# Designs tried in a protein design run: designed miniproteins, single chains, continued (2). Part 51

Each design is a single chain, and the fold is of that chain. pLDDT is the mean over its residues in the fold that is shown.

## One batch from the design tools (miniprotein)

Design m5748
Fold by ESMFold2-Fast:
Structure m5748 (fold): chain A 60 residues (1-60)
Amino acid sequence: MVKKPPMGVLAAYQISVEVEGESESLVRTMARQAGVSPETFKRYYEENKEEVEKAAREML
């Protein structure tokens, strides 16, 4: 897919993982909010983890 997940959704996912832990249901929920597949969401998150973690810290 050519759609990129919004950084705000990726940052919210990172915060959720830190609070609740990682789960497939959380990935599916956040991917749906971002308008991408769970596989695309997870791949983009992993490829851009440093940027996502910085964005999550800025939100806190």
Scores: mean pLDDT 78

Design m5749
Fold by ESMFold2-Fast:
Structure m5749 (fold): chain A 87 residues (1-87)
Amino acid sequence: LERARELLKSDDFNALLIALDLLWPRVHEEPELFVELIKKIQEFAESDDPDVAFRARLVIHLLKPYLDEFPEEVRKALEEAYKKITP
């Protein structure tokens, strides 16, 4: 988990993808870290770099089908992120 927390502090979007792989199987044990991850990805979706913004939006869309499997706090964070990246 310490590695995932270190990765969440990174300015590199690829570090967030590694954090996603580490936190996904622990989403029910560490929902607060997963919420932080979603918020970080949403921030990258607003990036001035269109390639980074596209990749971040794609990740949020890929998580949307799993909404019903997530804890309430994660579902709320994902719904909010989804609304911000879609018209």
Scores: mean pLDDT 80

Design m5750
Fold by ESMFold2-Fast:
Order: structure tokens, then sequence, then C-alpha cells
Structure m5750 (fold): chain A 100 residues (1-100)
């Protein structure tokens, strides 16, 4: 069985890949769906891992608030920051995620 950190790292890599492909598509509907899905997944990860840094919870909450306000750019920026901090926390290299 993979460790908790290895399982989360694998999930985050798949999530980052999904976001990168969504941005490359140039389709606003696909981008919005990918951002929303990523926020939901990160909320679930943090709910199961309350020992993670408070800054991660704050960033994911900011991403959710922007998403609910239909500010997809703001949601994406907060989401990318949360992913970067999660990769750093796990000791993993952060992938190149394009700007929206």
Amino acid sequence: MLSRDEQIAKLLRLLADNIIEAIKSGDERIIKAAVGYAIEVLEDVLAQNPDFPQSLFDLVQQARQHFEADDIKGAYEALVQALQKLFEHLGEEFPEIPEL
C-alpha cells in the first residue's frame, strides 16, 4: 500500500495534469469544470488531513469563495497557490501550471 503522502502526491499529479489539459483546450466550460473539480478534491483531501498547514485551508477556502462568486480567474490563482504549497509540503516538485 502507498503511504498517505504518496497517495496524495499521486492524486495531486493527476489533478494538475487535468488542469493543464483544461487550460490547453481553451474552452471556458472545461476550464471552469476542471477548477471546480480541483477545489472539491482539495477540500476532501484537507478534511481528511486536518494536520496540514492552516495556509492550505485558507487558500482552498479562498478558491471556493472566488469560484462561488463566478470569479474563475481568482479561484484558479488561489487553487494554483494551494497546489504549490501542497507539493512543497509533500516534498514533491511542483509541475509547470500555465497562467489562465
Scores: mean pLDDT 83

Design m5751
Fold by ESMFold2-Fast:
Structure m5751 (fold): chain A 70 residues (1-70)
Amino acid sequence: MEEELEKLLERAEELAEKTTGESYMEFLKLMDQIVKLSGKLPREKRMEALKKIHELSAKRTPHAVYPNKV
């Protein structure tokens, strides 16, 4: 399970750097999957995964919120 979580987090980080709409949808699905998987892990691992999800979401979302702001 921990190995699977790390693999999902690595893929999510990769998708967070991509700017296509398809990659964003896949990113959201991975976020949901990571949250569900983290619920089966020890508290420390769960908190670490949730923190990373929030950071990756922040990296992806700001550009979508302000697409035309220079």
Scores: mean pLDDT 69

Design m5752
Fold by ESMFold2-Fast:
Structure m5752 (fold): chain A 64 residues (1-64)
Amino acid sequence: GPLSREEALARLRELEERLRAGADPAAIVAETQRLGADFRAHPERYPEELGERVDRLGVEAATR
């Protein structure tokens, strides 16, 4: 089912930590694309800052 705001933030933080720890950037890009799409589809559920933050993480991962 759809993530709560707290679950979405926790998952985003986990992805940020995994990328910093040396996780596969391609896997991070795929997950950020899915999360970003969900955040943009439901602006009433997810603050704009979450969408901006996930997009920044996706760009960082894509440039690795």
Scores: mean pLDDT 83

Design m5753
Fold by ESMFold2-Fast:
Structure m5753 (fold): chain A 72 residues (1-72)
Amino acid sequence: SEERLEELIERIRKINKEKKLNLPESIIREAAERALERYPNETPSDEELLKIAIEVDIEEGIRLLVEGVEKV
């Protein structure tokens, strides 16, 4: 549900602000989409949302490094 995705985005934004993680909106949205996919029938905890957001941030960093190498 789009409404549920927006709720997860808002929750991750709150965690991002409270923990001063400075995650970009693109990572927050991707983390929310991943959380919705992993928890289609339940609401994940704030700890789990934080974990997913960090996971997405690390994976995106690795992807950018790999793509930079493969273009050569």
Scores: mean pLDDT 81

Design m5754
Fold by ESMFold2-Fast:
Structure m5754 (fold): chain A 68 residues (1-68)
Amino acid sequence: TEKEKLKEQLQKALENKDLNELKKTLEEMSKVLSDSELETVLLALLDGAKLLKDEEIINLINEFLKKL
């Protein structure tokens, strides 16, 4: 499904620390997911980013959470 493809893209972008792909994929997800579904994805992604100690990715995720 579209949602599954976006989740795979998000995982690859996180593994590559590709900030531009993360932002693009999250913007696409915001158009196809409900606010509650997007919040669940963002919170899981935030936990992953905190384990990686990647402050730029943490800040990006927090900006998307703030828009909910």
Scores: mean pLDDT 83

Design m5755
Fold by ESMFold2-Fast:
Structure m5755 (fold): chain A 64 residues (1-64)
Amino acid sequence: MSEVELRQIALQLLSEGKIVPREPERPLSPAAVAVAETFGRALQLSPEEVLGLALAIEEEAERR
């Protein structure tokens, strides 16, 4: 999945308030982590919120 598509997923999840702090039980996609870290810097999210966003992006990408 392209970085642009991952960014669109992140924006949708953020607009819906679906950010939940989580500990990943599996290795996360580097692309999903990079997108989540970019938004985390802009929004000053905690490290746990960044990981939760990265996992949510990956899960949503896998459903599509």
Scores: mean pLDDT 73

Design m5756
Fold by ESMFold2-Fast:
Structure m5756 (fold): chain A 91 residues (1-91)
Amino acid sequence: MELEEEIVRLELELGARLEANPEARAIAQAILDRASAANPNFLDFSPEERLEAYIALFEELARAFEAAGDAELAELARRIAELLRRVREEL
C-alpha cells in the first residue's frame, strides 16, 4: 500500500512537470506511442506482465530525459521504475 501510494504521488509529480514543459511532454508522448505500438494487447496482460511493461516504460523515459539533459525528470522516472521493481519483488 505505501509503495503504491508513493508511486502514484511521483506519477502525479511527473505529469505536472510534463504539463509545464511541452518539449519534455513531446518526448514522453513519443515513448508512450512506441510502448503502445509494442504492446497492443496491454489490456489483456496479466498483472505481472503489466508491471514489467510499466517498469520498462519508466526506465526508457528516464534514459530519454537524461539524454535530453533533464536530470530532474530522469531521476523522477528512474525512482518510479525502482519502486515498481520493489512492488514486483513483493508479489
Scores: mean pLDDT 80

Design m5757
Fold by ESMFold2-Fast:
Structure m5757 (fold): chain A 61 residues (1-61)
Amino acid sequence: SMEQKIADTILASLGLKKEDIEEAYVDEQGRVVLKTKDGKEIVTNVFLPRQQAEAVAKAIL
């Protein structure tokens, strides 16, 4: 899906793998946010309609 491709692109651009991610969610401003297992929080620059951003966050996990 397009959401899976976006999710894969985000992880690749950050040098991360799916196994490195503890949590993925959408903040109040509609940004996709990643929490890594080593305690880092990464706010991505991906601006999508909220429904699609939530689908991308779900696809990351």
Scores: mean pLDDT 82

Design m5758
Fold by ESMFold2-Fast:
Structure m5758 (fold): chain A 55 residues (1-55)
Amino acid sequence: SAKRERAARALREALLASNFKSVDLRAVAERAGVSVGTVRSEVPRVLAELLQEQR
């Protein structure tokens, strides 16, 4: 869904900016215009994709 794609994009940007350290999921959700639950649901997928891309 469009909400999940926005959450994934914002989360990806936050993870890269923090060099995979602490990320404030509430700030990510606010920036993406989605719920914190939507951002949390995308964490495993986005992390797996980013780690694969960094190989």
Scores: mean pLDDT 78

Design m5759
Fold by ESMFold2-Fast:
Structure m5759 (fold): chain A 87 residues (1-87)
Amino acid sequence: KKKEIIERLEKALEEEFKKHANFRSPEKNKEEIEELKEKIRYIVENDKLGLELIELSIEYDGVATAIINSITEDKKTKELMVKALKE
């Protein structure tokens, strides 16, 4: 169950990354996405609120986009996402 949720979110993140035509800092984005994947696994195992966010990503495509965008541009969104993803 948790594994299935993680896999769906990771797939959504990768698909949203592929949709971005300009791929600003593609190497950096890939590294940050991999860091997010590790944090997502940790959160699913340890944080109930993080699990809810992951579940929302399945229903709302924009959640995956927000995670990706928080890495590259939106400082406020990045801070909120980092807070949500922290233990």
Scores: mean pLDDT 54

Design m5760
Fold by ESMFold2-Fast:
Structure m5760 (fold): chain A 99 residues (1-99)
Amino acid sequence: VEELEALRALSPEELAELNALLRELAALIDEHFEEFAAALGVFERMAAHGVTASKGAITAAVQLRAAFSAAGLRDAADAAAALGHDDLAARLRAAAERM
C-alpha cells in the first residue's frame, strides 16, 4: 500500500508537522463543514458512486486521505485556500511536496 509506505517514510519531524496540519484541518472542517465538503467536490463524488454518508464519515475520509496521499493534501490545501486559510493551504501543499 503506497500511501501507508509513504507515511512511514516521513521523518519524525515531518510526521509531527503533518499531524499538526491534520489537527488544523480537522478544526477547519468542523467549523466550515459544508463549504469545505463543497470545495472538495465530496458531494458530487459520493453521488456519482451512489453512496451516502454522515458528516463524521465524510470528515474522517477527508482527514485519512490527506494523511496518506499527496493528492489528498493538495485537495485539502485547495479547499483551505478557498475558505481564506492561505497559511494552512501553503503548509498543506508543502507537506504534499514531501510525500
Scores: mean pLDDT 61

Design m5761
Fold by ESMFold2-Fast:
Structure m5761 (fold): chain A 119 residues (1-119)
Amino acid sequence: MKELADEALKALAEKYGAEIVEVSEWREAPDGSLVRRAKLKTKDGKEYDAAVAASPDGTAVAVLREENGDLHVIVLKDGKVVREFRLRYENGAIVSEDGAPLTPEEARLVALALQELDE
């Protein structure tokens, strides 16, 4: 789980040309999923807040908050990026701007990552 979450975070960081400069301690959710916050920094000095969540079923998500408030999400399944999309997080609800519907597991992991990101 931790390795899969770290792979998701690295994949997200690579898309921004960013390095992982800070990570929080791991938190375990009641269902056994693992979550943590991260901070990413690009070569030109931009910083982004990110979070990752991974489940025991081999699914992980990395979420990054962009300056406009949009959420950039990458989903990994069995070590492969299977999905990439943007979401808007408004009034406690997740609204897809350009994505297909999330699976229940993807939605759960995105919600866990957002809770850590908003801490």
Scores: mean pLDDT 76

Design m5762
Fold by ESMFold2-Fast:
Structure m5762 (fold): chain A 107 residues (1-107)
Amino acid sequence: MAAEAQARQEKEDEEYGRKMAEETRELSRKALENSEEKAEEYLKKGDKKRAIFYAETGLGVAQVTGASSVTSGKNYSPVAGKIMQEKRDEIDREGRERVEEVRKKVE
């Protein structure tokens, strides 16, 4: 039974990790999209400081929503945690690229 119980636990951990990674990605994506929309709005208005602020705020919100997804779930396994961390790193990179793009436009 030990080997079967371990295999079943590993499968449940993978399914949970995939589900939480998907939810984290969705929340982080919405935060980044909202911040990008507001940054572009303020760029069009000529408010460079507000445009940069919203781009950076979106990155911060994406990081916080990622952390909240990890802490608000059931006790997660090391496998689920690793999958979620990899997806958070991917979204963080996307957010940093958006901040750099806004900075180039306001320079």
Scores: mean pLDDT 64

Design m5763
Fold by ESMFold2-Fast:
Structure m5763 (fold): chain A 100 residues (1-100)
Amino acid sequence: MLEAYEELALTVEKIIKEEPSLRVTLYLMMYDLEKEKVDEEKLKEAEKYLLSLFEAYKKTKDKLTEKTYKTLELLEKYLKEKIEEGEKIIKEYIELKKKK
């Protein structure tokens, strides 16, 4: 379980570094996965699916409209606490991985 969360957190950090516009979505995803206590097999499936979605997103990101950016800003405003907790979860798992 723990190692699967650590690997997913590393993957999420890499994606956010390459595409910061996904930050809000990915932090909310990590928050939900942590609260649901998702099993290791489902976490590995989620990571594989996320990587596939990210490859598709890179091919279409230039089509993002100003309306999409405004929607993301509203999500940050209304879901700020969950987004901040998601970021904290990612950072804590990355730090755990680095200490081993």
Scores: mean pLDDT 74

Design m5764
Fold by ESMFold2-Fast:
Structure m5764 (fold): chain A 80 residues (1-80)
Amino acid sequence: SQSTITQIQQIRDQIQQVRDQAVSDGSMSPDQQQQANQLVQQASSIIQQITGQTFVPPSDTIRAMGVAIVRLDQIIRDMQ
């Protein structure tokens, strides 16, 4: 649904903002920065798969991707 796509985009944007803030104030180690960058890339890839396809994924697949993004958000928070 459009709502799910919006939530995934918001989580990606939050991950990027948190990463950029932590890099700016020096609170992230180089290893944490690399992991955060990988999570941002994974979230962006999921968004592209959902929004860029001519084939619409089943609702269950979209929901599973949403759950994965929430877990990615939790991982980035634990890195702080």
Scores: mean pLDDT 63

Design m5765
Fold by ESMFold2-Fast:
Structure m5765 (fold): chain A 74 residues (1-74)
Amino acid sequence: SAEEGKQAFEQGKEHLKKGDEAFRAGDYLLAVQHYGQAISHYEKAIEAGYKVDEARQNLELARKKLEEIAEKLN
């Protein structure tokens, strides 16, 4: 539903923000958890057809941050 898609999109934004805060603090384990949650929520927003282009862009941002963390931990 549109309501479920909106809730998923907003949860994605909250987790992306928390992931960025953790990343800046150097808490990479917490950042990975939040970026993973952001991806899951943005995928649900895309499935619901809610703000699909923005959700895809933000999902790719979260994926890029996960790649940066993986590189730092190698």
Scores: mean pLDDT 90

Design m5766
Fold by ESMFold2-Fast:
Structure m5766 (fold): chain A 63 residues (1-63)
Amino acid sequence: MAEILRELAKEASPEAAALLLNAADLLEKGEEGDAAAYAAAGVLLAELSIEHPEVYERLKEAL
C-alpha cells in the first residue's frame, strides 16, 4: 500500500504528492504497530479526496 502511494506521488502535483508521501509514512508506522498512525493516514487520504479528487480516483484504481 505505501509503495502505491509513493509511486503515485511521483506523477502528482507538489501539494498532492506531500499528502500521499505523508500518508505512506503513516501507513508504514501503522503496520509496525502504531494504530494511531492509521487514523492520521485516513485523515490525509480524506483531504486528498477533497482537494485532489482526480489523484484520489487514480489511487482507488491502483488498489
Scores: mean pLDDT 81

Design m5767
Fold by ESMFold2-Fast:
Structure m5767 (fold): chain A 91 residues (1-91)
Amino acid sequence: MEEEARKLAEEARKEKKEFEETGDIEKGEERVKELYKKALSLEIENPEAVAKLSAAGVLYIASHSTEDEKERMENLLAAMENIVEALELEI
């Protein structure tokens, strides 16, 4: 699990950087979904990591509650960051 968590954290950091550079909301949304599903599949038990994954899920849902592209982008970036932080806690 540690190796899977590390690889996924590296993937999540790369996806976040690419999303920051492109601003492609539809692609960013798809990437957050994929990263979140992969993170959940690791069955993380660390309460702090679980809390960060929960925050990522809430932020992802919040990105759909607004038509403001900037606000949507900020929520998706925050979701990606919370996924990265959760995975890094598994080291």
Scores: mean pLDDT 83

Design m5768
Fold by ESMFold2-Fast:
Structure m5768 (fold): chain A 81 residues (1-81)
Amino acid sequence: MEAAMREAVDLARKAGLSPEEIQQAAIRGAKEAVEKGDLDRIPVYAARHILELAEKKGASPEVIEGLRAAYERIQAAVDAR
């Protein structure tokens, strides 16, 4: 999970997202998880919001595919708990 989250952050930075934009996307994901009572899945919601922000910013298809793969790995790691 930690390696997949780091990969997602690195890909988001390559897509032109600032560290502040990535942090705010992660915070929005954590807030959504809390609102839904889904605390164990906070990393999944954070990664999804980072992916959605990269898509909205017009990241390349290759970066989007990499972010989606990282998101799926984070989800699988959380679901294996």
Scores: mean pLDDT 80

Design m5769
Fold by ESMFold2-Fast:
Structure m5769 (fold): chain A 81 residues (1-81)
Amino acid sequence: SEKAIEEAERAVREAQKALEEANLKGKAGLAAGIALGLAGISLGVAKLTGDVEMAELAKEYAEKALWAVENGEEGGEEVLK
């Protein structure tokens, strides 16, 4: 349980830093921002409730945000699907 939350926190921080440094605009920036927002909400719920599934979901959304940053417009399209 604690390990899942720690991994999710790490993934969210990494995605946050990458998105801030990339200064993305348009569809890729929007998709990465939405995914990071969902990751933050899911992580918050996981920390409040101890829900491992929500921690895993937070990590997944953070990884999608990173993927959108790395892949630009095509990455944004896949994240929004």
Scores: mean pLDDT 79

Design m5770
Fold by ESMFold2-Fast:
Structure m5770 (fold): chain A 64 residues (1-64)
Amino acid sequence: GEAEELLREALRIAEEIADEGARATMTGLIRQQLKQLPTLSPEEALRTARGALEGARRLLEAHG
């Protein structure tokens, strides 16, 4: 679904973070969120995915 696609994009961006600690933390969080998606409502899933995407982008800007 849309939330899964957004989380996969967030994961791809997070894997490009130059700082090893920030990359490991963000990729770990996103992988956990991907596993939890089936337990969330569609609204909660989209909110989670959008937050992860924004967070990954901000860390890439700060550490890329």
Scores: mean pLDDT 86

Design m5771
Fold by ESMFold2-Fast:
Structure m5771 (fold): chain A 84 residues (1-84)
Amino acid sequence: LEEELERARRELERLEREKGPASPEVAEQLLRIAQLYAQLGKTDEAVEYVRKAMARLKAAYPDPETVAALEEAERVLTAQARAL
């Protein structure tokens, strides 16, 4: 899992360079990193990466309906990260 986390972080850096920091692929990679932290029992880090992913998506899609949906998704995903 730690090796997977390091690879996921390197993939995040590549996606940010190739597609830009506001791309959906970057947000998906941040969520993958959050999942790996949760599996390692590092719940605080897992929650932080979920929040980072949601913040980037809200910045990229700032319409009120999308923001409301992302805020609900953030609540669900942070609860799941804390439960793992």
Scores: mean pLDDT 75

Design m5772
Fold by ESMFold2-Fast:
Structure m5772 (fold): chain A 67 residues (1-67)
Amino acid sequence: LDAEIRKVQEQLDQLHAQVDALVAQLKALQAANAPSSVIREQILDLSSQVTQIMLLHVELQALQKQK
């Protein structure tokens, strides 16, 4: 359980770093007045990463409850 919990935490840390990078890119695109289609694609990518984080967080909580 401890090894599984650490692995999920490491995956979450990596995904959070990816989300932070995507948010920074989205802010830069908005500041540069990028086309709405480009902004929409970045928002969709961000939503996908956020969904993955939520799923991993649920898995982490389930593993922690088994302790």
Scores: mean pLDDT 81

Design m5773
Fold by ESMFold2-Fast:
Structure m5773 (fold): chain A 71 residues (1-71)
Amino acid sequence: MITPEQARQALADAIASGSGAAAATAAHDLVKHGSPEALRAAVPEAERIIELSDSPAARAAAQKLIEAARA
């Protein structure tokens, strides 16, 4: 089970590394396996991926995470 803090930390670490692939993977894993609480807690970091990342895959995965958190 992914905790809200682990979810936020995973996305924050991926952003800090500059790796679009890592950001996309972390966001995808949260959409597939995260609880609603974990998804909601990760929304601010997902929004930062959309703002800061030049990776289309990372932005798409972050957008799906935000949509899943709102569902």
Scores: mean pLDDT 79

Design m5774
Fold by ESMFold2-Fast:
Structure m5774 (fold): chain A 60 residues (1-60)
Amino acid sequence: SEREELLKRMFEAIVKDDVERGLITPEEAEKMTLESYFQRLAEELKAAVDAAIEREKARR
């Protein structure tokens, strides 16, 4: 479906960008699954939100 194609392209683009930025190795990129990637993003997002809340409290 169009949604599956778009999701695949977005995932591939993000993984390529992460490799170019040195966040993951090419070998890690080849082994990465879409599910494991979403789990990592959810964990990173939670950590970023928690950090932003703490920074906001410190500024007040």
Scores: mean pLDDT 74

Design m5775
Fold by ESMFold2-Fast:
Structure m5775 (fold): chain A 99 residues (1-99)
Amino acid sequence: SDREEVERGLEEALEEARRAGDEARVEAVERLREELRRTGDVERVARRLFIRETTGDWSLSDEEIEELFKFLEEIKANENLSSEEIEKKVKEKLEELKK
């Protein structure tokens, strides 16, 4: 993803968080926007945004995000899985990592 696509994704996520009244999620999205501004690392920020949106968990650590992204790339090769099944498997992997 290019920088403009990631910036749009962050703007959309921020607007959704504000509509939901989720102040913790607003803070998490604003931290990602600041990281993008500070580092310019589009790939890293895109990955974090994607995993957090997919899991619905905005409190994830960098280590948890990297493990979940690696797992997601492994299951994406399975053409028999729907988007809903992929999300379910990623969420199940997250619960495993929290133990």
Scores: mean pLDDT 79

Design m5776
Fold by ESMFold2-Fast:
Structure m5776 (fold): chain A 71 residues (1-71)
Amino acid sequence: LEKAPKELEELVAEAARKAGRPPFIVDDAVVEEIKKQPEVKDAKRDFEKAKLLVTVGDKTYEAPDASGVPA
């Protein structure tokens, strides 16, 4: 698992907006919007780490909530 690049953080924020959420909130609706992105193969929440796991191409990245701030 690698740290998410800034571009992935922006993708998560855009998915939150499409789900009707503020860009710093990640819930199940935001995860579903992330999974609709053509570059994303899978996305799920990791409750133990309070992070989002997003698979883009052949790599899985850890993204914090859309704000990028430690919880």
Scores: mean pLDDT 65

Design m5777
Fold by ESMFold2-Fast:
Structure m5777 (fold): chain A 73 residues (1-73)
Amino acid sequence: SMEVLKRIEELLERLRELLRQRDLEGARQVLREIYQLLEQNYDLLTDEQKQEIAARLTPLVDELQALEREQQA
């Protein structure tokens, strides 16, 4: 579970970096990897850890969606 948390933290940091670089495709790939890890390791995470990850992920997903809208205009 600690290794899963560390990997999710690394991916969240990478997602943030890619969004700063306006790399939409890279950001989408990393977001898919985060969701896949969360799905595969759901039972290994506490409810508190899931809430913390969701709180960090939500603004990044919002930023990605804003970037998608901007690049489609």
Scores: mean pLDDT 85

Design m5778
Fold by ESMFold2-Fast:
Structure m5778 (fold): chain A 92 residues (1-92)
Amino acid sequence: SELSQLGLEGEMTLGVMKIHLYVLYKAGEISEEKFEELMKRLNEAEKLIRDAIKNKDIEKLLEALEIGKRVAEELGLEETAKYLDELRKKAL
């Protein structure tokens, strides 16, 4: 389904963001507190995507993509934030 495809693309994007966040943390460019905060938000977004796919819940998908977009913006990942916003628009 289109929702499942958008959800998968969202999950893959969040996974890449987690790797990037971990690299920033190991490089000392982000505090442990900020790393834990952002990682928690990305984990919550992933759970929302999985629930959205399972239950065909568009609202949960939109919420997850919005969380991911805000984390991308905080990390300075402008192209990633734009991509997540485009996925949100396709889900509407």
Scores: mean pLDDT 90

Design m5779
Fold by ESMFold2-Fast:
Structure m5779 (fold): chain A 88 residues (1-88)
Amino acid sequence: MELSKELLEARFNGDKKKTNELSIKLLDQSKERVANSDWPEDEKERIIGELEEAKKAIKEGDWKKASKESSDYTGEVLRAIGLKLDEE
């Protein structure tokens, strides 16, 4: 959760490099949480796949695609950030 606050602060300060780095860290943290969960393996693979696609989209600068392919809370954070980046 600390990463989400740092991500918003980096975005507010216009630090695009730090915003991208923190977004990737947040996705990696989400992947680790899913991998260590007691969810069915097929659901883990699907969600981890979506998070990997989101990470790839961030690296390519496609924040709208990243937000769409992310899970729940991570997806909402990326969607809000992506909208603001598109406006700049």
Scores: mean pLDDT 65

Design m5780
Fold by ESMFold2-Fast:
Structure m5780 (fold): chain A 73 residues (1-73)
Amino acid sequence: MAEKMKEEIRKMGEEAIKAAEEDIERGKKLMEEMGGFAAKAMGELKDVKERAEIAEIAAKYQKEFEEVAKKKE
């Protein structure tokens, strides 16, 4: 379960970053969707380590998104 959730979050994050490079507003919307999915996944997982791993993946893509956004300014 957790591994499939982590894979989905990575896929969503990668898609959001690609979208942000072309259209920052579209990338922002996809980042919000990824964040929502990550929050839901963490709420369903009872293992602290698996929740931390999901949070770390989401934080990584959020940081990459912020870097793309800064380049567009």
Scores: mean pLDDT 80

Design m5781
Fold by ESMFold2-Fast:
Structure m5781 (fold): chain A 57 residues (1-57)
Amino acid sequence: DPLEPFKNPVVEEGVKEPAGFYYYDKEKKVVVISGEDIPEPVGNLFPTVKEAAEAFK
């Protein structure tokens, strides 16, 4: 199920919900919640989990 990772997102250390950005880690098949310091390159960045989920449907 391509939406299953969006039900259990991984929160990066020091970040609390609601967080700044969400991205999908294709290798681990998880959604990551990230703050201001997002290193490049990372996966596609989205302002909400909903937008991240729609991008991978």
Scores: mean pLDDT 54

Design m5782
Fold by ESMFold2-Fast:
Structure m5782 (fold): chain A 71 residues (1-71)
Amino acid sequence: MRVEVRFEPGTDVDKVVAELKEKTKDIPGVNVSKGPEPNSVLIRGVDPENLDKALEEAQKLPGFAGYLYGL
């Protein structure tokens, strides 16, 4: 499963990806990378509960605008 997290225009996506990688390093099976859209981050996970924990960390970051689930 994957979640595309969107941030407000002007967000430093590289900084967000680095921060989320650090905050999710102890969550098993979660991977964080730049998303396909501008100002987006892609979170991949195999366990829904671990994916939701990673999403909660993303929601705490400045500029968080929303998210959508994908396959």
Scores: mean pLDDT 80

Design m5783
Fold by ESMFold2-Fast:
Structure m5783 (fold): chain A 73 residues (1-73)
Amino acid sequence: DMVTDFGYAVVNRDMDRAMSLFDQLISDGYDPRDIGRRISRGLDGMGQTDYAQRLRNSQSDDQFRQAIRDYLS
């Protein structure tokens, strides 16, 4: 599942793969809000509650992309 693969890329801090998978998910018609909801549990488990909430509340591709970049920086 591509969303699961994206979540693993984020957890493993693989920025290039995470951004590539995110672009593919959006191209395939996934909603950033749905993607954020699915991976937010993992981020909450890592104590990254602010980033988890930011991802869940992202309403645009740009907002979501920036949140991921900020987390992985």
Scores: mean pLDDT 76

